# Designed miniproteins, single chains, continued (4), part 96

Each design is a single chain, and the fold is of that chain. pLDDT is the mean over its residues in the fold that is shown.

## One batch from the design tools (miniprotein)

Design m15327
Fold by ESMFold2-Fast:
Structure m15327 (fold): chain A 64 residues (1-64)
Amino acid sequence: SPTNTQIVRQMLDASRQARDNPNATQDQRDLHDGFLQVSRDLRSRDPGVTGSQLNQEIVNMYNS
């Protein structure tokens, strides 16, 4: 199975690719912005959160 880091990278890469597509919908652009906002919110809540912990929380959020 992919690691949490690999899953998060794949999700961000897909989201970024959708955002950078000239035909991307507003919803696709919002998805990329949403991933960045979740990362900022988690770090704001816990400034000591590690990259591995952040990746785990994002994966758990989307697997639930």
Scores: mean pLDDT 70

Design m15328
Fold by ESMFold2-Fast:
Parts: sequence; C-alpha cells; structure tokens
Structure m15328 (fold): chain A 94 residues (1-94)
Amino acid sequence: SELEVVEALLTQFRNAVYEGHKHNVPFEELKKKLEEIFNKYKPELSEENQKIMEETLEKILEVYEEGVKNKESVSELMRRVNEVLQEALRKIKE
C-alpha cells in the first residue's frame, strides 16, 4: 500500500536525522542523504504524495539546521522532527 511506502520513507528520514545529529553530520551531507532516500521511494508514490514528502523533507532540513545552530539536544531535535513527520502522515492521500 502507498501508506506503507510513506511510513517506510518517514522512518528512513527519522533514522537519518538521528544518526546525522549523533555524528555531527554537516547540513549538506544530511540533505544529500534525505534526497537519496526520497528518490528511492519516489517512483512508488502518487504525484500528490510526492509533493507532501518533498515539503516534509524541506521542513526536516529546516528543523535540523535550526537545531544544530541552537545546539538543541537530540531529544529536542527529534521531538520537532517527529511533529513534522506526524503532520506529513495526516496529509497523505490514499
């Protein structure tokens, strides 16, 4: 189901952000990794869900950049990331 594809994609995004923060990965490296994950799943998504996931990716990157600049803890960063992911799930079209 397309919902299962979206859930897998969002799980990969969450894991990439967590590992990125843990290893102090530069913004550009995390951006490239999230784009690679998105491109892997993109062919399995409708155009509407592709747009939602693309917007979600951009929001995750903004949260990550702000969190790193503000020296947020992993817990604070991941709380904000999870809010973005939950919003994405609510917007998904099946």
Scores: mean pLDDT 88

Design m15329
Fold by ESMFold2-Fast:
Structure m15329 (fold): chain A 65 residues (1-65)
Amino acid sequence: MDEFLEKLRAFLRSLGLSEEDIEAAIEAARKGTNVREMGLLALSVLKGRLDEEQLEKVVAFLQSQ
């Protein structure tokens, strides 16, 4: 689980998100019981912070995990 959170943090940083937005997504993801649930929780926080193209990239990243 920690490995997934580190990968997610690095990926979000590569999209140009602020550290505050990254930590908000990571905090939401930590409430999940598995990688898929963690990804969905992170997406729920990011939905209002990213455009459609950036959200599509996040979905693709999560599907690769």
Scores: mean pLDDT 80

Design m15330
Fold by ESMFold2-Fast:
Structure m15330 (fold): chain A 85 residues (1-85)
Amino acid sequence: SHMDHLQAQNEVLLLYLTMLDLVIKNLPNLSPEQQKQVQELYKQGIELTDKAVDMIQNGEPVEKIRKIIEEARKVIDEMERIIKS
C-alpha cells in the first residue's frame, strides 16, 4: 500500500542518519582495525539503503523492500557491536 511504502521510505532515511551518526561520533576514537571494519560495514549499509530507495522508487513489493531494510539493520547492529568492543 501507499502507507507501507511511505513507512519504508522513513525507515530507510532513519537508517542513513543512524549510520552517519555512528561514523561521525565513533570513528575517530576507534583502533585502526575497528575503523577499517566500520568503514567497510558503512559502505555495505549505504549500498543496501540505496538499493531500498531504488526499489521504493520502482514500486517494488513492500515485502522485498523490507528484506533489504532488515539486511541494512543487521549491518548497523554489527557496526554498533564493533564500536562497543
Scores: mean pLDDT 88

Design m15331
Fold by ESMFold2-Fast:
Structure m15331 (fold): chain A 118 residues (1-118)
Amino acid sequence: MVEELTEAAVRAGRAVRDGDWEAAQKAIDETSKLAQELAEKLGADPEVGRAAGYAISATAMGAAQSGVTDEELREIARRAAQEAVDILKKAHEMGPEEAVRRIVDAAQRLIDEATARA
């Protein structure tokens, strides 16, 4: 799952960098679907899964727009996917509001780190 989320997010980031908004939307939708399927398998709220998918895609798109290399983009996307998956595994203990907050905070931190490198 982490690698599938990573590859979908990398596609979203590359598409945004290339100005291909149709490809970007398709990759965002794919990342969201994968994250929702994982949330369902883990017994998490579907809202948390949707938030995770959007956060992973947003992180990759933000990193891509900050001028990072393709290798750095994949690293950042993989970190975003891994952190979101770790939060999803614990979402039943936190409740959906706290899980969404942690996912958003993790994404913002990774975007800020990518922007600082540019």
Scores: mean pLDDT 84

Design m15332
Fold by ESMFold2-Fast:
Structure m15332 (fold): chain A 100 residues (1-100)
Amino acid sequence: SWTEKIIKKLEETRKELEELVKNNASIEELFEVWEKGMDEILEIMEKENAPKEVQDEIIKIMQETKLKMLELYDNNDKEGFYKVAMEGIERLIELARKAA
């Protein structure tokens, strides 16, 4: 199902971010991985014809998360950035599970 593909991608993105933090990666590298993960989720939703109402809700969570992340990025708060990114991923996983 499209929900299983999205959850798998979110879990992969979460694991990549955890690994980057362990390796003391830059906030820029964290942002690039998060953006790539989000872009791939949008592509999955489009390709699999996910319901528009669910797509809109997922996009809303992505946008809200990105706005908070950008504020932390501008303040060079890598720890806060990581926490917000992880919370956003958890919200998206919960939404995808409820949509299944």
Scores: mean pLDDT 89

Design m15333
Fold by ESMFold2-Fast:
Structure m15333 (fold): chain A 90 residues (1-90)
Amino acid sequence: MEAFRAQLAEQRARVEELLAELAKQGAPQEVLDAIREAVERLAAALEELVELAAAGTPEEELQALAQARSAELAPLRERAQALYEEWLAK
């Protein structure tokens, strides 16, 4: 649990470094906002799953919830990717 939270915090810091670099390269605010939103929503979903697992939630229920969260996050990931690719093409 604690090791996962530490890893998640480290990955969040890494993402902020990458977003700062993209901003320096001229990435539009819309691209940066889309990537940040997708990452933060994914982090929140993973944290929820880890907390439920720690509380003793059955693996079957955790897998079902993971699938549901993945489906909910798919449009955010697709939007972030599309905006990033459009910016790279310019």
Scores: mean pLDDT 81

Design m15334
Fold by ESMFold2-Fast:
Structure m15334 (fold): chain A 83 residues (1-83)
Amino acid sequence: KKELEELVEEAKKDVSKTKEMAEKMAELVSKGDGKLAGAAFEELDKAHDEAKDDPEKSAAISDIAEYVLKKAKEAEKKKEEEA
């Protein structure tokens, strides 16, 4: 949980790190269970609401959410294939 919050805060401080933060968050979510994925999206939703008056930060958070969602879906497909 704290790691997810830290990654989002770093992306908000420096939008150039958005890709790096998205990759780290996606790895965390793909290795975790569904609760961690839910927690990640809750933090992203909260950060998006807080950054709604800043288009650049809002876009960065949306990019992170899209990347994390894509990686989470890929991880679920791999689990289904293994089952």
Scores: mean pLDDT 71

Design m15335
Fold by ESMFold2-Fast:
Structure m15335 (fold): chain A 97 residues (1-97)
Amino acid sequence: SALEAQLEADLARMHERIDELLRRGELKEPEAIMRRRLAEGLRRALLLYSQGKELEAMEVILETLKEMAEDERLSEEQREEARRQAELIEKEIEKLK
């Protein structure tokens, strides 16, 4: 679909920007990993949300945050924040059921 193509293009552009910031030394690897994971998760969720699949979209965000919380390449602070955000999203999902 046109929306799928646009979201794919947006994701590619975000990855290119992250690569550029890494190349310039303006971004550290743990921050780059976090940004890539969030970008990929958000784009998948936005596609589902546009299809009226709100619960499935929120579940994709939750999965992304849980994966970030377990990613040892991220700092302890980044993992703790991901766990906190995952708990908040999980509570919102329960309200939608």
Scores: mean pLDDT 86

Design m15336
Fold by ESMFold2-Fast:
Structure m15336 (fold): chain A 104 residues (1-104)
Amino acid sequence: SVEQLLIVLGLELAGLSASEMLFPSNPEAARAGAMTTLDAIIDLLRELSKLSKDPEVKAVLEETLARLEAIRAQMATASDAEFLELVREAAELLKETLKKVREL
């Protein structure tokens, strides 16, 4: 259901935050974790978009997907400092998207 996917997306958002916290002590593990978590978020948002019948919700999800896919593409070649900023950008974007979807 839509509500179940929103709960899972909230848990994945917590995973991005955990990767950000891990970054200063273990950048390699933090990068691997963040990329895995972001790939899961993208897949879950695609599923949520397919299940959504509301055109306004679908438009918000499609915009977020395009932006997260662009962030994910940048992660492959990013420096550690650039990667950390991309993780923060992805987390904030997902947080705002979940708020918008819940308010619609």
Scores: mean pLDDT 87

Design m15337
Fold by ESMFold2-Fast:
Structure m15337 (fold): chain A 96 residues (1-96)
Amino acid sequence: SLFEEPAFQHEIAGTMYYMGGVIYEKIGKEYEKQGNLEAALEHYKKAKEYYELAERHFAEALALDPESEAARQGLEAAREKLKEVEEKIERIEKEL
């Protein structure tokens, strides 16, 4: 069963954390548009935490199943989002 495979469980966890990161990033962006930089920063930091969890889970899934296209794509996407969010955090911290 796919649900009993550790690699698949990590792929699902990675996907769920990635989605959480996207939600927090969107909330952060809305606060930034409204000029509430403190609230934007807090939500971007939460997005970072979620993308870091996504990266770890996708990396573990790929280590357990090196042929997993889903895990590889998820890992690449999580790393890209981490870089974007870290750049946003740094920019906002310099404005405060």
Scores: mean pLDDT 90

Design m15338
Fold by ESMFold2-Fast:
Structure m15338 (fold): chain A 115 residues (1-115)
Amino acid sequence: EVEKLLKEAGVSEEEIKDLDKLVNDVINGKKDLEDFLVILKDAIEKFTKAVKEGVADEVSLAKLLYIIYQLLKEGLFPEELIPLVEELLKAILENSENEALKKLAKIVLEELKKL
């Protein structure tokens, strides 16, 4: 389901595998989680602004949503970033015309509700 929506948003199968490797490297401690979360926070804030301004790169936005989704499923997503993700998801649902991105945002929102 999620992988199909990523492809509909323009993410290639190779890019999905690269994202899976990136998340697995964070899960396995090969990449520092805290350093990764600093980058993730900056990305969420920048993409929220870009979505509201109608200039967000849709492929990169889909990749960001997938990273957030995987970290939520693994229980690695920090509670302090939840309000920032909610603002991003709201911005996508209110401003995007891309149905695949809106469906991805709804899936991420449902994952947040399980916390």
Scores: mean pLDDT 86

Design m15339
Fold by ESMFold2-Fast:
Structure m15339 (fold): chain A 84 residues (1-84)
Amino acid sequence: MDELSRRLVTERVAALDARVAAALAAHTGPLSPRARALLARYEALRATLERGMAGELHLGAEGLLALLDELEATAAALVAELTA
């Protein structure tokens, strides 16, 4: 994976992590079953993306960007669920 693609993925992941963390911190009630499922999916995709970036998975830049798009969609759905 080239350095520019790695930096772009890293920056986008950091932004998504901050967005999800802020939404979770603002949520004072119990998480809905849907919010719990979306959070679990986000954490699983996040872990897979980290492993891919670490070179533990042979995904290449395009595969990592596809995972990032799934992570972004999951984060958006999770934030929407947390904010009702």
Scores: mean pLDDT 82

Design m15340
Fold by ESMFold2-Fast:
Structure m15340 (fold): chain A 94 residues (1-94)
Amino acid sequence: HMEEVERRAQRLRDALVAVGFPQELADETAQSVVDRVKEHPEVSVAAVEIGAAMATAFRLLEERSGVPPFGQEAIDVAVEGMRLAGEVLRLVDA
């Protein structure tokens, strides 16, 4: 049901804010999950949440640095982005 998807998106928004993401970015990410589930109902909601959390974590790190990383720095940023996304997803499932 879309009601369950919207409730999960709200939990994702709250989790992002709790981890330290800006409110605007958290709101955009939650809306992106709802939109993606509507566009691709064949994809699991959990997979959409994982993708959205990772994308938003990488966007936050890019905004903080002002420049996309290169080479080894790109790998380090990807690892940190995955760690942040993992913290957000842990709170959504709690």
Scores: mean pLDDT 73

Design m15341
Fold by ESMFold2-Fast:
Structure m15341 (fold): chain A 73 residues (1-73)
Amino acid sequence: SKEEEEIKKKVEELKEKLDKAIESGDEEAILKAAQEASDFLTSKGAEVKDEEVKEFLKKAAAELSEKLKKYFE
């Protein structure tokens, strides 16, 4: 569906943005990218009814959490 395509594309963009921020070592950029990704995943995770898309978002959220722990905890 269009919604599924848009969500997956946005998640990929957010992952790339966060990965680039992490590689740069810019703490401000990392925090901004992480917040943007977290906000999107939380908002869409609450709204989406499609099981496959929900599972995709759960995996993306877990990946985000793992990356952030490496740098902040």
Scores: mean pLDDT 79

Design m15342
Fold by ESMFold2-Fast:
Structure m15342 (fold): chain A 80 residues (1-80)
Amino acid sequence: SSLVEEALELIEKAGVLVALHMSGERKERALKLLREASEYLKKGEIEKALQLLNEAIELVKDVPEAVKLLQEAIELLKKI
């Protein structure tokens, strides 16, 4: 699905911003959630990916641009 591919790109961009602008345990937990969400998307497990992306948003509130990218990914995935 082109929507899944677009969501994966947005998640990757958010992960780059998290890696650049966050530090410590919160950064590592956020990056792990984004990796797990991407793996579920590659398997077609949309609902599990959405749960992980919503959890990641709560961890990355210190990076508003990452929040925006993840919210855009969630809206694309809701159309599936």
Scores: mean pLDDT 91

Design m15343
Fold by ESMFold2-Fast:
Structure m15343 (fold): chain A 70 residues (1-70)
Amino acid sequence: VQRARDLLRQAQRALDQGDYDRAIRLAQQAIDAAVQDIRDNIDDPQLVQQARRVARQAVRVLRRARRKLR
């Protein structure tokens, strides 16, 4: 979960800085990392819930970054 959170934080920072291409790439990596956390920890409901939250936030960053690209 830490890797997914770190990637999400970096994606949010890139979005704030106007680096939309980087924000998209980092958000996609955060989604992939969160999905992997869900698969690896399917028997840990708390960790799965945390990973799902990170994935949802990363999808929001991805959508915002794509909208700001012309």
Scores: mean pLDDT 82

Design m15344
Fold by ESMFold2-Fast:
Structure m15344 (fold): chain A 70 residues (1-70)
Amino acid sequence: SMAEKGLEAARLMRELLRQGLSPAEAADAVEKKFGPLSEEQRAINREIADKLREIGDEVQEELERRRAER
């Protein structure tokens, strides 16, 4: 289903961001793998990639803060 493809795309996007790709690169790679997206789907995927990157950065900052306190 389209929803299942969306979930798989989100999993790939998260993995690519974890590997160090930018949100734009991750969103582009997802579109290339899963085929053409509507403008709305492309925008949503970019927003998801940006949010996932922000969360990852916040986690990394917190880990560094805790390490510095030791």
Scores: mean pLDDT 76

Design m15345
Fold by ESMFold2-Fast:
Structure m15345 (fold): chain A 92 residues (1-92)
Amino acid sequence: DFAEGMRKFQKAVEENPEMLLEIARVYLESFGADDPELAAWLAERMRALLPEYVKSTPEEAAALGARLRLELARRLGRLDEEAQARLDALMK
C-alpha cells in the first residue's frame, strides 16, 4: 500500500533527520554530480514536499516526483525547451 509506504518513510526520516541528505547525495551521484550545495537543496525540497507525499494518492505523488525531477534537471542545466515549458506551467 502506497500510503503505508509513505508513512514508514516519514517515520524513518523523523528518526534519522540526515536521511534526506544522504538520499539526495546518492541520487545526484547517479547523475555523476558531486555537489554538496545541490544535495542540500534537494534534501530541503524533499523535506518540504514530504507532507504532501504522505497525503497524496499514487497519481498525485507521481506528479510531485515529476515536478521535483524537472526542478533538479533545471538546476543541472539539462532541461530542453519542452521540459522547461512543463516546469513553467507547474510553477504557476
Scores: mean pLDDT 72

Design m15346
Fold by ESMFold2-Fast:
Structure m15346 (fold): chain A 71 residues (1-71)
Amino acid sequence: VPAQFRDKVLSRVFKDVPASQVARYLIQSVGLPLKVKSDSDAPVTRVFDEVPLADVVRWLEEELGVEFVAA
């Protein structure tokens, strides 16, 4: 996980948002030139309240098959 994701927290509600869109939102929040790959673009409904972005990235990678790759 890039260091930029470790230094930031997420406070946001997602309701029926594709996992790829959640991942792109995180990338835009940190301003890194990363690409998103996903085995499934499963919809995400979850409340984040001051969750470290690194933990959100790990959850997306482990539970939803999302991969963050250098552009």
Scores: mean pLDDT 75

Design m15347
Fold by ESMFold2-Fast:
Structure m15347 (fold): chain A 61 residues (1-61)
Amino acid sequence: SALAEEIRRLGEEVLERARDDPEKVAAARQATEGGLRAVEEGNLVAARAGLHDLRELKASL
């Protein structure tokens, strides 16, 4: 799905940029994994929350 692709893309970008910050790496992994799991379960609210968390992490880099 387009949402899952966006979560994967943004998660990878955040992980690459935050690699020297273990707390941000952990948060990015959690948001990516949680968001992708939510897409698989059909929980669009939780999936969008994961995407939002990744956007906030990216903005903080």
Scores: mean pLDDT 85

Design m15348
Fold by ESMFold2-Fast:
Structure m15348 (fold): chain A 90 residues (1-90)
Amino acid sequence: SKLLEEQYRKQAEKSQEAIKKDPNNYVAWLKLGNSLLHLGKYEEASKYFAKSAELMSKDPSQHETLRILIGVLRAIGDLETAEAMEEAYR
């Protein structure tokens, strides 16, 4: 729906603002990727999911969320990034 698309565009904008304030905020990178995924921008979504995964991989408390995110990368067809993150997570 157009209303749902508008919500994801606004989420992407707010997430970009959050990233500018704290580039280590993996939640902001995750929300940006999720917004772009729902807008059909899979290549851009993959890049931001990869950044979120990189940050999560350095925090043991986030390893379960990281595993889920790697699964999302596989589902949207970014196998290269998924494999790289899986290797980094180990």
Scores: mean pLDDT 82

Design m15349
Fold by ESMFold2-Fast:
Structure m15349 (fold): chain A 82 residues (1-82)
Amino acid sequence: MEIPPEILAYAEEVQAAIDAGDAERARALAERILAAFPDDPLGRAIAYAGLAAAAYLEGDYEKAREYGEKAAAYYAEFLAQA
């Protein structure tokens, strides 16, 4: 499996934002990943996971669930292509 270096860098930045409790930064990074990798299942999975974590930090558990389900679906798509 080839993981683009840019996607790995974004994943690390999203995780750092989540670890800091910075929901706004996690969301901004997730939106940038979606813009940069609109057709990449791994990029979309990481982005929606970041949106889910941001929603959870903000107490929006319904949105966190919706984004988490999208992240899981895109991650499954990525694994099916590997």
Scores: mean pLDDT 81

Design m15350
Fold by ESMFold2-Fast:
Formats: C-alpha cells, sequence, structure tokens
Structure m15350 (fold): chain A 74 residues (1-74)
C-alpha cells in the first residue's frame, strides 16, 4: 500500500477515500507501527477502537508515521 510522505499527503489520501478505505489504510498504518515496535499492543488497540468509532485522529496517525520514518532512518 502507498505510504504518505507528509501530513498533506495523508490528509489528501483520507479525503479522497471512502470511510471503509480510510479505515483500512489507517489500520495498516497502526499495524506497521506495532510491527516496528513503535507503539504497544494496548496503544494500537486504542487507536483501532477510535477508528471503529469513526474518529480518524489524523494528527495521531501522522505522529505514528513520523515515528516509523524516524525508526527506519535509525
Amino acid sequence: RPKPNSREELEELLSGMSPTQARLFLRWAVDEALAAGIISEAEAAALLEDLDAGRRNVDRVQALVDRATAYRAS
């Protein structure tokens, strides 16, 4: 799946997606962060619960992407 390089790309991708597509994309991003060890299972579960409740929390997802990028650069 394509990775957003910036918050602007993430917001544009999400605005162009259906609610279902946006949730699948955000779930992927949370799963990637969990697999990379950037977030705990409890934090991942809380983020997925927010997505299931219809809260996109773009700022939180962008922070996870930024942390994942920094981790890969290290």
Scores: mean pLDDT 64

Design m15351
Fold by ESMFold2-Fast:
Structure m15351 (fold): chain A 105 residues (1-105)
Amino acid sequence: MEDLRRQAVEEFERFSQFVEEVTASLPAEVQQEITRELEAIREMLRRAESVEDFEAVHERLLEFIKRLIAAMDESKVDPRKQTLLLARALAFSGELQLLIRRLKA
């Protein structure tokens, strides 16, 4: 459990850094919303103790990614950056699902 949780936290840290890099061209107001959402997800992940907690983190992550892609599209961000963001989001989503699966076992 502890090693998987640590791995998920490390993956989120890398994901968060990449989000900041690819969204640097977005309006300051949008960047502030992104930062707040990343902080909220990080705190949820750090406090997660149950299967239901990790499922809630995963659900919030997916809704965040939907909004983020829409904001990037509206701001005409390079489609390649959007694709890389989706790939990293899917990788982190996979780590969370794997952790949830092992907690149920």
Scores: mean pLDDT 82

Design m15352
Fold by ESMFold2-Fast:
Structure m15352 (fold): chain A 81 residues (1-81)
Amino acid sequence: DKEKKQKELEQLLIEALREIARLLGMEEEEIEELVEYYKAGDMEKLDKIVQEKLAELDEEEKKELFEKVEELEKELLEKVK
C-alpha cells in the first residue's frame, strides 16, 4: 500500500502545483511544462520558472497569491489527514 499512498500524494502535489501556477498567471501550456519538470525531478528549472513569475507580480498580487497558497496548503493537509 506504500506505492498507492505515494501515488496519491504525488497526484495531490501535482494538482496543487497546477493551481499555484494558475495563480501565478501562467497559461495552461506553461503549467503543463512546469508539471513535466516536477515529474522529471528538474527542480532547478521549476524553481527558476516560479521565481521569474513571482518577480513579475507586484506587492498586492504577491499578497493575494500567498493568501491563496495558504488556502491550498490547508486543503492539501485536509485531504491527506
Scores: mean pLDDT 76

Design m15353
Fold by ESMFold2-Fast:
Structure m15353 (fold): chain A 58 residues (1-58)
Amino acid sequence: IEVEVDLELDPSVSPEAQLLHIATLRSILRRNPDKRDELLAELKSTSKVITKLDVTVR
């Protein structure tokens, strides 16, 4: 399963932290493609620094 992540975070978040968030999301979504929508909703609700999040799972 391929996972494409388009993520924008608040500029106050370091570039290293942004890359870590993307890598973590890809790992989780690869294991749980059927739960993509729930996982994304939970992540967005718990994080105040996410400005934009778009994910495609194939």
Scores: mean pLDDT 68

Design m15354
Fold by ESMFold2-Fast:
Structure m15354 (fold): chain A 92 residues (1-92)
Amino acid sequence: ALEEFLEEVEEAKELLEKIKEATGQEELVEKALEALEEAEKAALEKDFVKALEALLEVEEQIEELSKYDPELAKEAFEELLEMKKLLSKLAE
């Protein structure tokens, strides 16, 4: 479960880098990457509430990025949804 979450984090990072290259929206992507790293650190510390809060911040940045590349943003939302599902299982 934790390893699966960390794999999804890496896939989300790769998608955010692709969005950055496609859109040129460096500031929005950097904010999303920073929040994603906060989620990763919190999950490693078993603070799943803090990890979920960080993923909500990632979601906000992806919503803004969807104005520039809706297809890549949709893929990022799908990764985010899976990460939230995995965190819910870890919190039990």
Scores: mean pLDDT 84

Design m15355
Fold by ESMFold2-Fast:
Structure m15355 (fold): chain A 62 residues (1-62)
Amino acid sequence: ADEKLAEIKKALRLPDDASLEEILQTAEERIAAARATGGELAPRELAKLEEDVAFIRELLAK
């Protein structure tokens, strides 16, 4: 789990000490921006980011 979190933080350009809530918010903001512009993220990158959001939400639910 920690390795995946570190990868997500790096992809989102967040600091290593970013909270799960910060990661989730940043990812959701990027998804919203990509959907609004249609060109900010490739479809594969958008799908990966949505999977990462689901993973973080599962961690926060515990």
Scores: mean pLDDT 74

Design m15356
Fold by ESMFold2-Fast:
Order: C-alpha cells, then sequence, then structure tokens
Structure m15356 (fold): chain A 62 residues (1-62)
C-alpha cells in the first residue's frame, strides 16, 4: 500500500514527527515506491524541522 505509506509520511512530516516520517519513507523505499536519494533528502529535511522542503523531496521521490 504505497498510497497509505505516502499519506502517513506526509502527515508525519506535517506533524513534525521526524522519527515516524523516517520509518514511512524507509517503507516506501523498501517497497520500490520511492527513490532512495530523494527519500533520504526528505528525511533529513524532516529531521531539521523543514516540512516544506521535506514534502517537496517526498513528491520528487515517488
Amino acid sequence: SGEELYRRAVEAIRAGDAEAAGLYLAGLVASGQADPEKASEAGRAAARGDAETALRYLEEAV
């Protein structure tokens, strides 16, 4: 369920929950539904509290 993982990643990023965002991003990568490099950049942006940049990279990753 890539759609469900994507939605959960978006919500975690918006909520400022970088740990949850990282887990959902890893799930998208592991299922072949996201580019690993773009997902990694999204996770780093989320970890520094930059939700706007994280969401942009997530959108580019899928």
Scores: mean pLDDT 88

Design m15357
Fold by ESMFold2-Fast:
Structure m15357 (fold): chain A 113 residues (1-113)
Amino acid sequence: DVEEFRRLVEELRNTDPEKVIADVEKLIKTSKDSKKAVLYIGRTAAAFLHLGRSEEAVRLLKLLRDFVENRKDVKKSDVYAALSMVRFYAEALQDEEALKEIDKIREIVKEKF
């Protein structure tokens, strides 16, 4: 939803990126809903790219990669949905580092699922 994404961007604009990343790390360790976690990480990474926070977006993508690689309850379709959101911004910004991390996650999905 465009309005939901817009609200997330506004919230993150005034939030410490290190706090957001710490909250995602906690979500990864405590989440019983892999779909919700995957989609939230993807949406947050896309919002960081929209805000020009490339370094933090790449860090979130690395956390998503570790989550996908180490969890048995992750679904291929949910990962692709999450990556679709991030890829749109990464391609628009020509963010090569984010695109490389997205491709690494896609390779893990192809091999594991």
Scores: mean pLDDT 86

Design m15358
Fold by ESMFold2-Fast:
Structure m15358 (fold): chain A 105 residues (1-105)
Amino acid sequence: IGKAISLSSSGKYDDAIKILDKEIKKDPNNVDTLITRGVIYYNAGKYDDAIKVLDQVPKSNSGANSNKGWAYYKMGKYDDAKKYAQQSLSIDPNNTVARNVLDLI
């Protein structure tokens, strides 16, 4: 996971996704791997793919909700962005990603 994040930060999204694909094949429901893949997709501008991957994470997960909020914000869907950011904060009031999304709307 950490190596995939580092590759994404360097703009090497295809290499990052390839690492995460191997991790997902071993554990398809690994929450951290799914969230990281969603983050890499929206950083690559693949917002629909980001939402689809994050939807595989339980809706009770704060990180998945905050990152869906961020992806919707990037798409200009501010009502959806607000909804998911608020859901994230209801689960974890200290989620900085969710707070940042609400501050930008």
Scores: mean pLDDT 79

Design m15359
Fold by ESMFold2-Fast:
Structure m15359 (fold): chain A 116 residues (1-116)
Amino acid sequence: MAELEKKIEEYARELSEKYNLPFEEVKEKLKNIRDGLKSRGVPEELAIEISKYVLEMLIALKKGDVDKAVEVAKELIEKYKEKDPELTKLILYSLADATGNEKLKKLLEELEKEIE
């Protein structure tokens, strides 16, 4: 349990420094994404790991860096598609729908072809 809180703090520090954002804001966003994933049945440890990728994609998209968002999405797919392909697909679908981003939609279509 204490290790999971340290993991959130570590990820918040990494993203805060990388994107020049306030540490507390990044930490709260990571916690909100984690809690959203947990409400959908994702185990807490996996929800924390995935929250880093989701937040980094959202930061990139907000800055207009679609190529960076696609890069992070591909890293998420590579790490988790074999462990939980349905969850990976759901996350990408939710982001593509929320952002209306065509490159993320194409990546989701490619992932669906690999799974189905």
Scores: mean pLDDT 75

Design m15360
Fold by ESMFold2-Fast:
Structure m15360 (fold): chain A 74 residues (1-74)
Amino acid sequence: MEALLEELERLHKESVAAVEAKDWGKLIEILRRIAGLYERLAAILAETDPEEAELLRAYIEKLRAYIAELEKKL
C-alpha cells in the first residue's frame, strides 16, 4: 500500500508539471494512471473500510468524466 501512495504522490506532481507545460495529452495519460491506482486502492479498502471504498469509487467516476471532457478538447 505504501508503494501505491508514493506512486500517486509522484503522478500528482507530474500532473501539475503537465498543466504548466500545457501538455494535455500527457495530463490525460497521467490522470488515467491515477484513476487506475485509485481503483486498486478502493479494492484494498473494500475489505476493511467499505464506506471509504465507495467514496473513492465515486471520486474515480468523476475523475474519468473529467478525463473524457479533456479528450474532447484535444
Scores: mean pLDDT 81

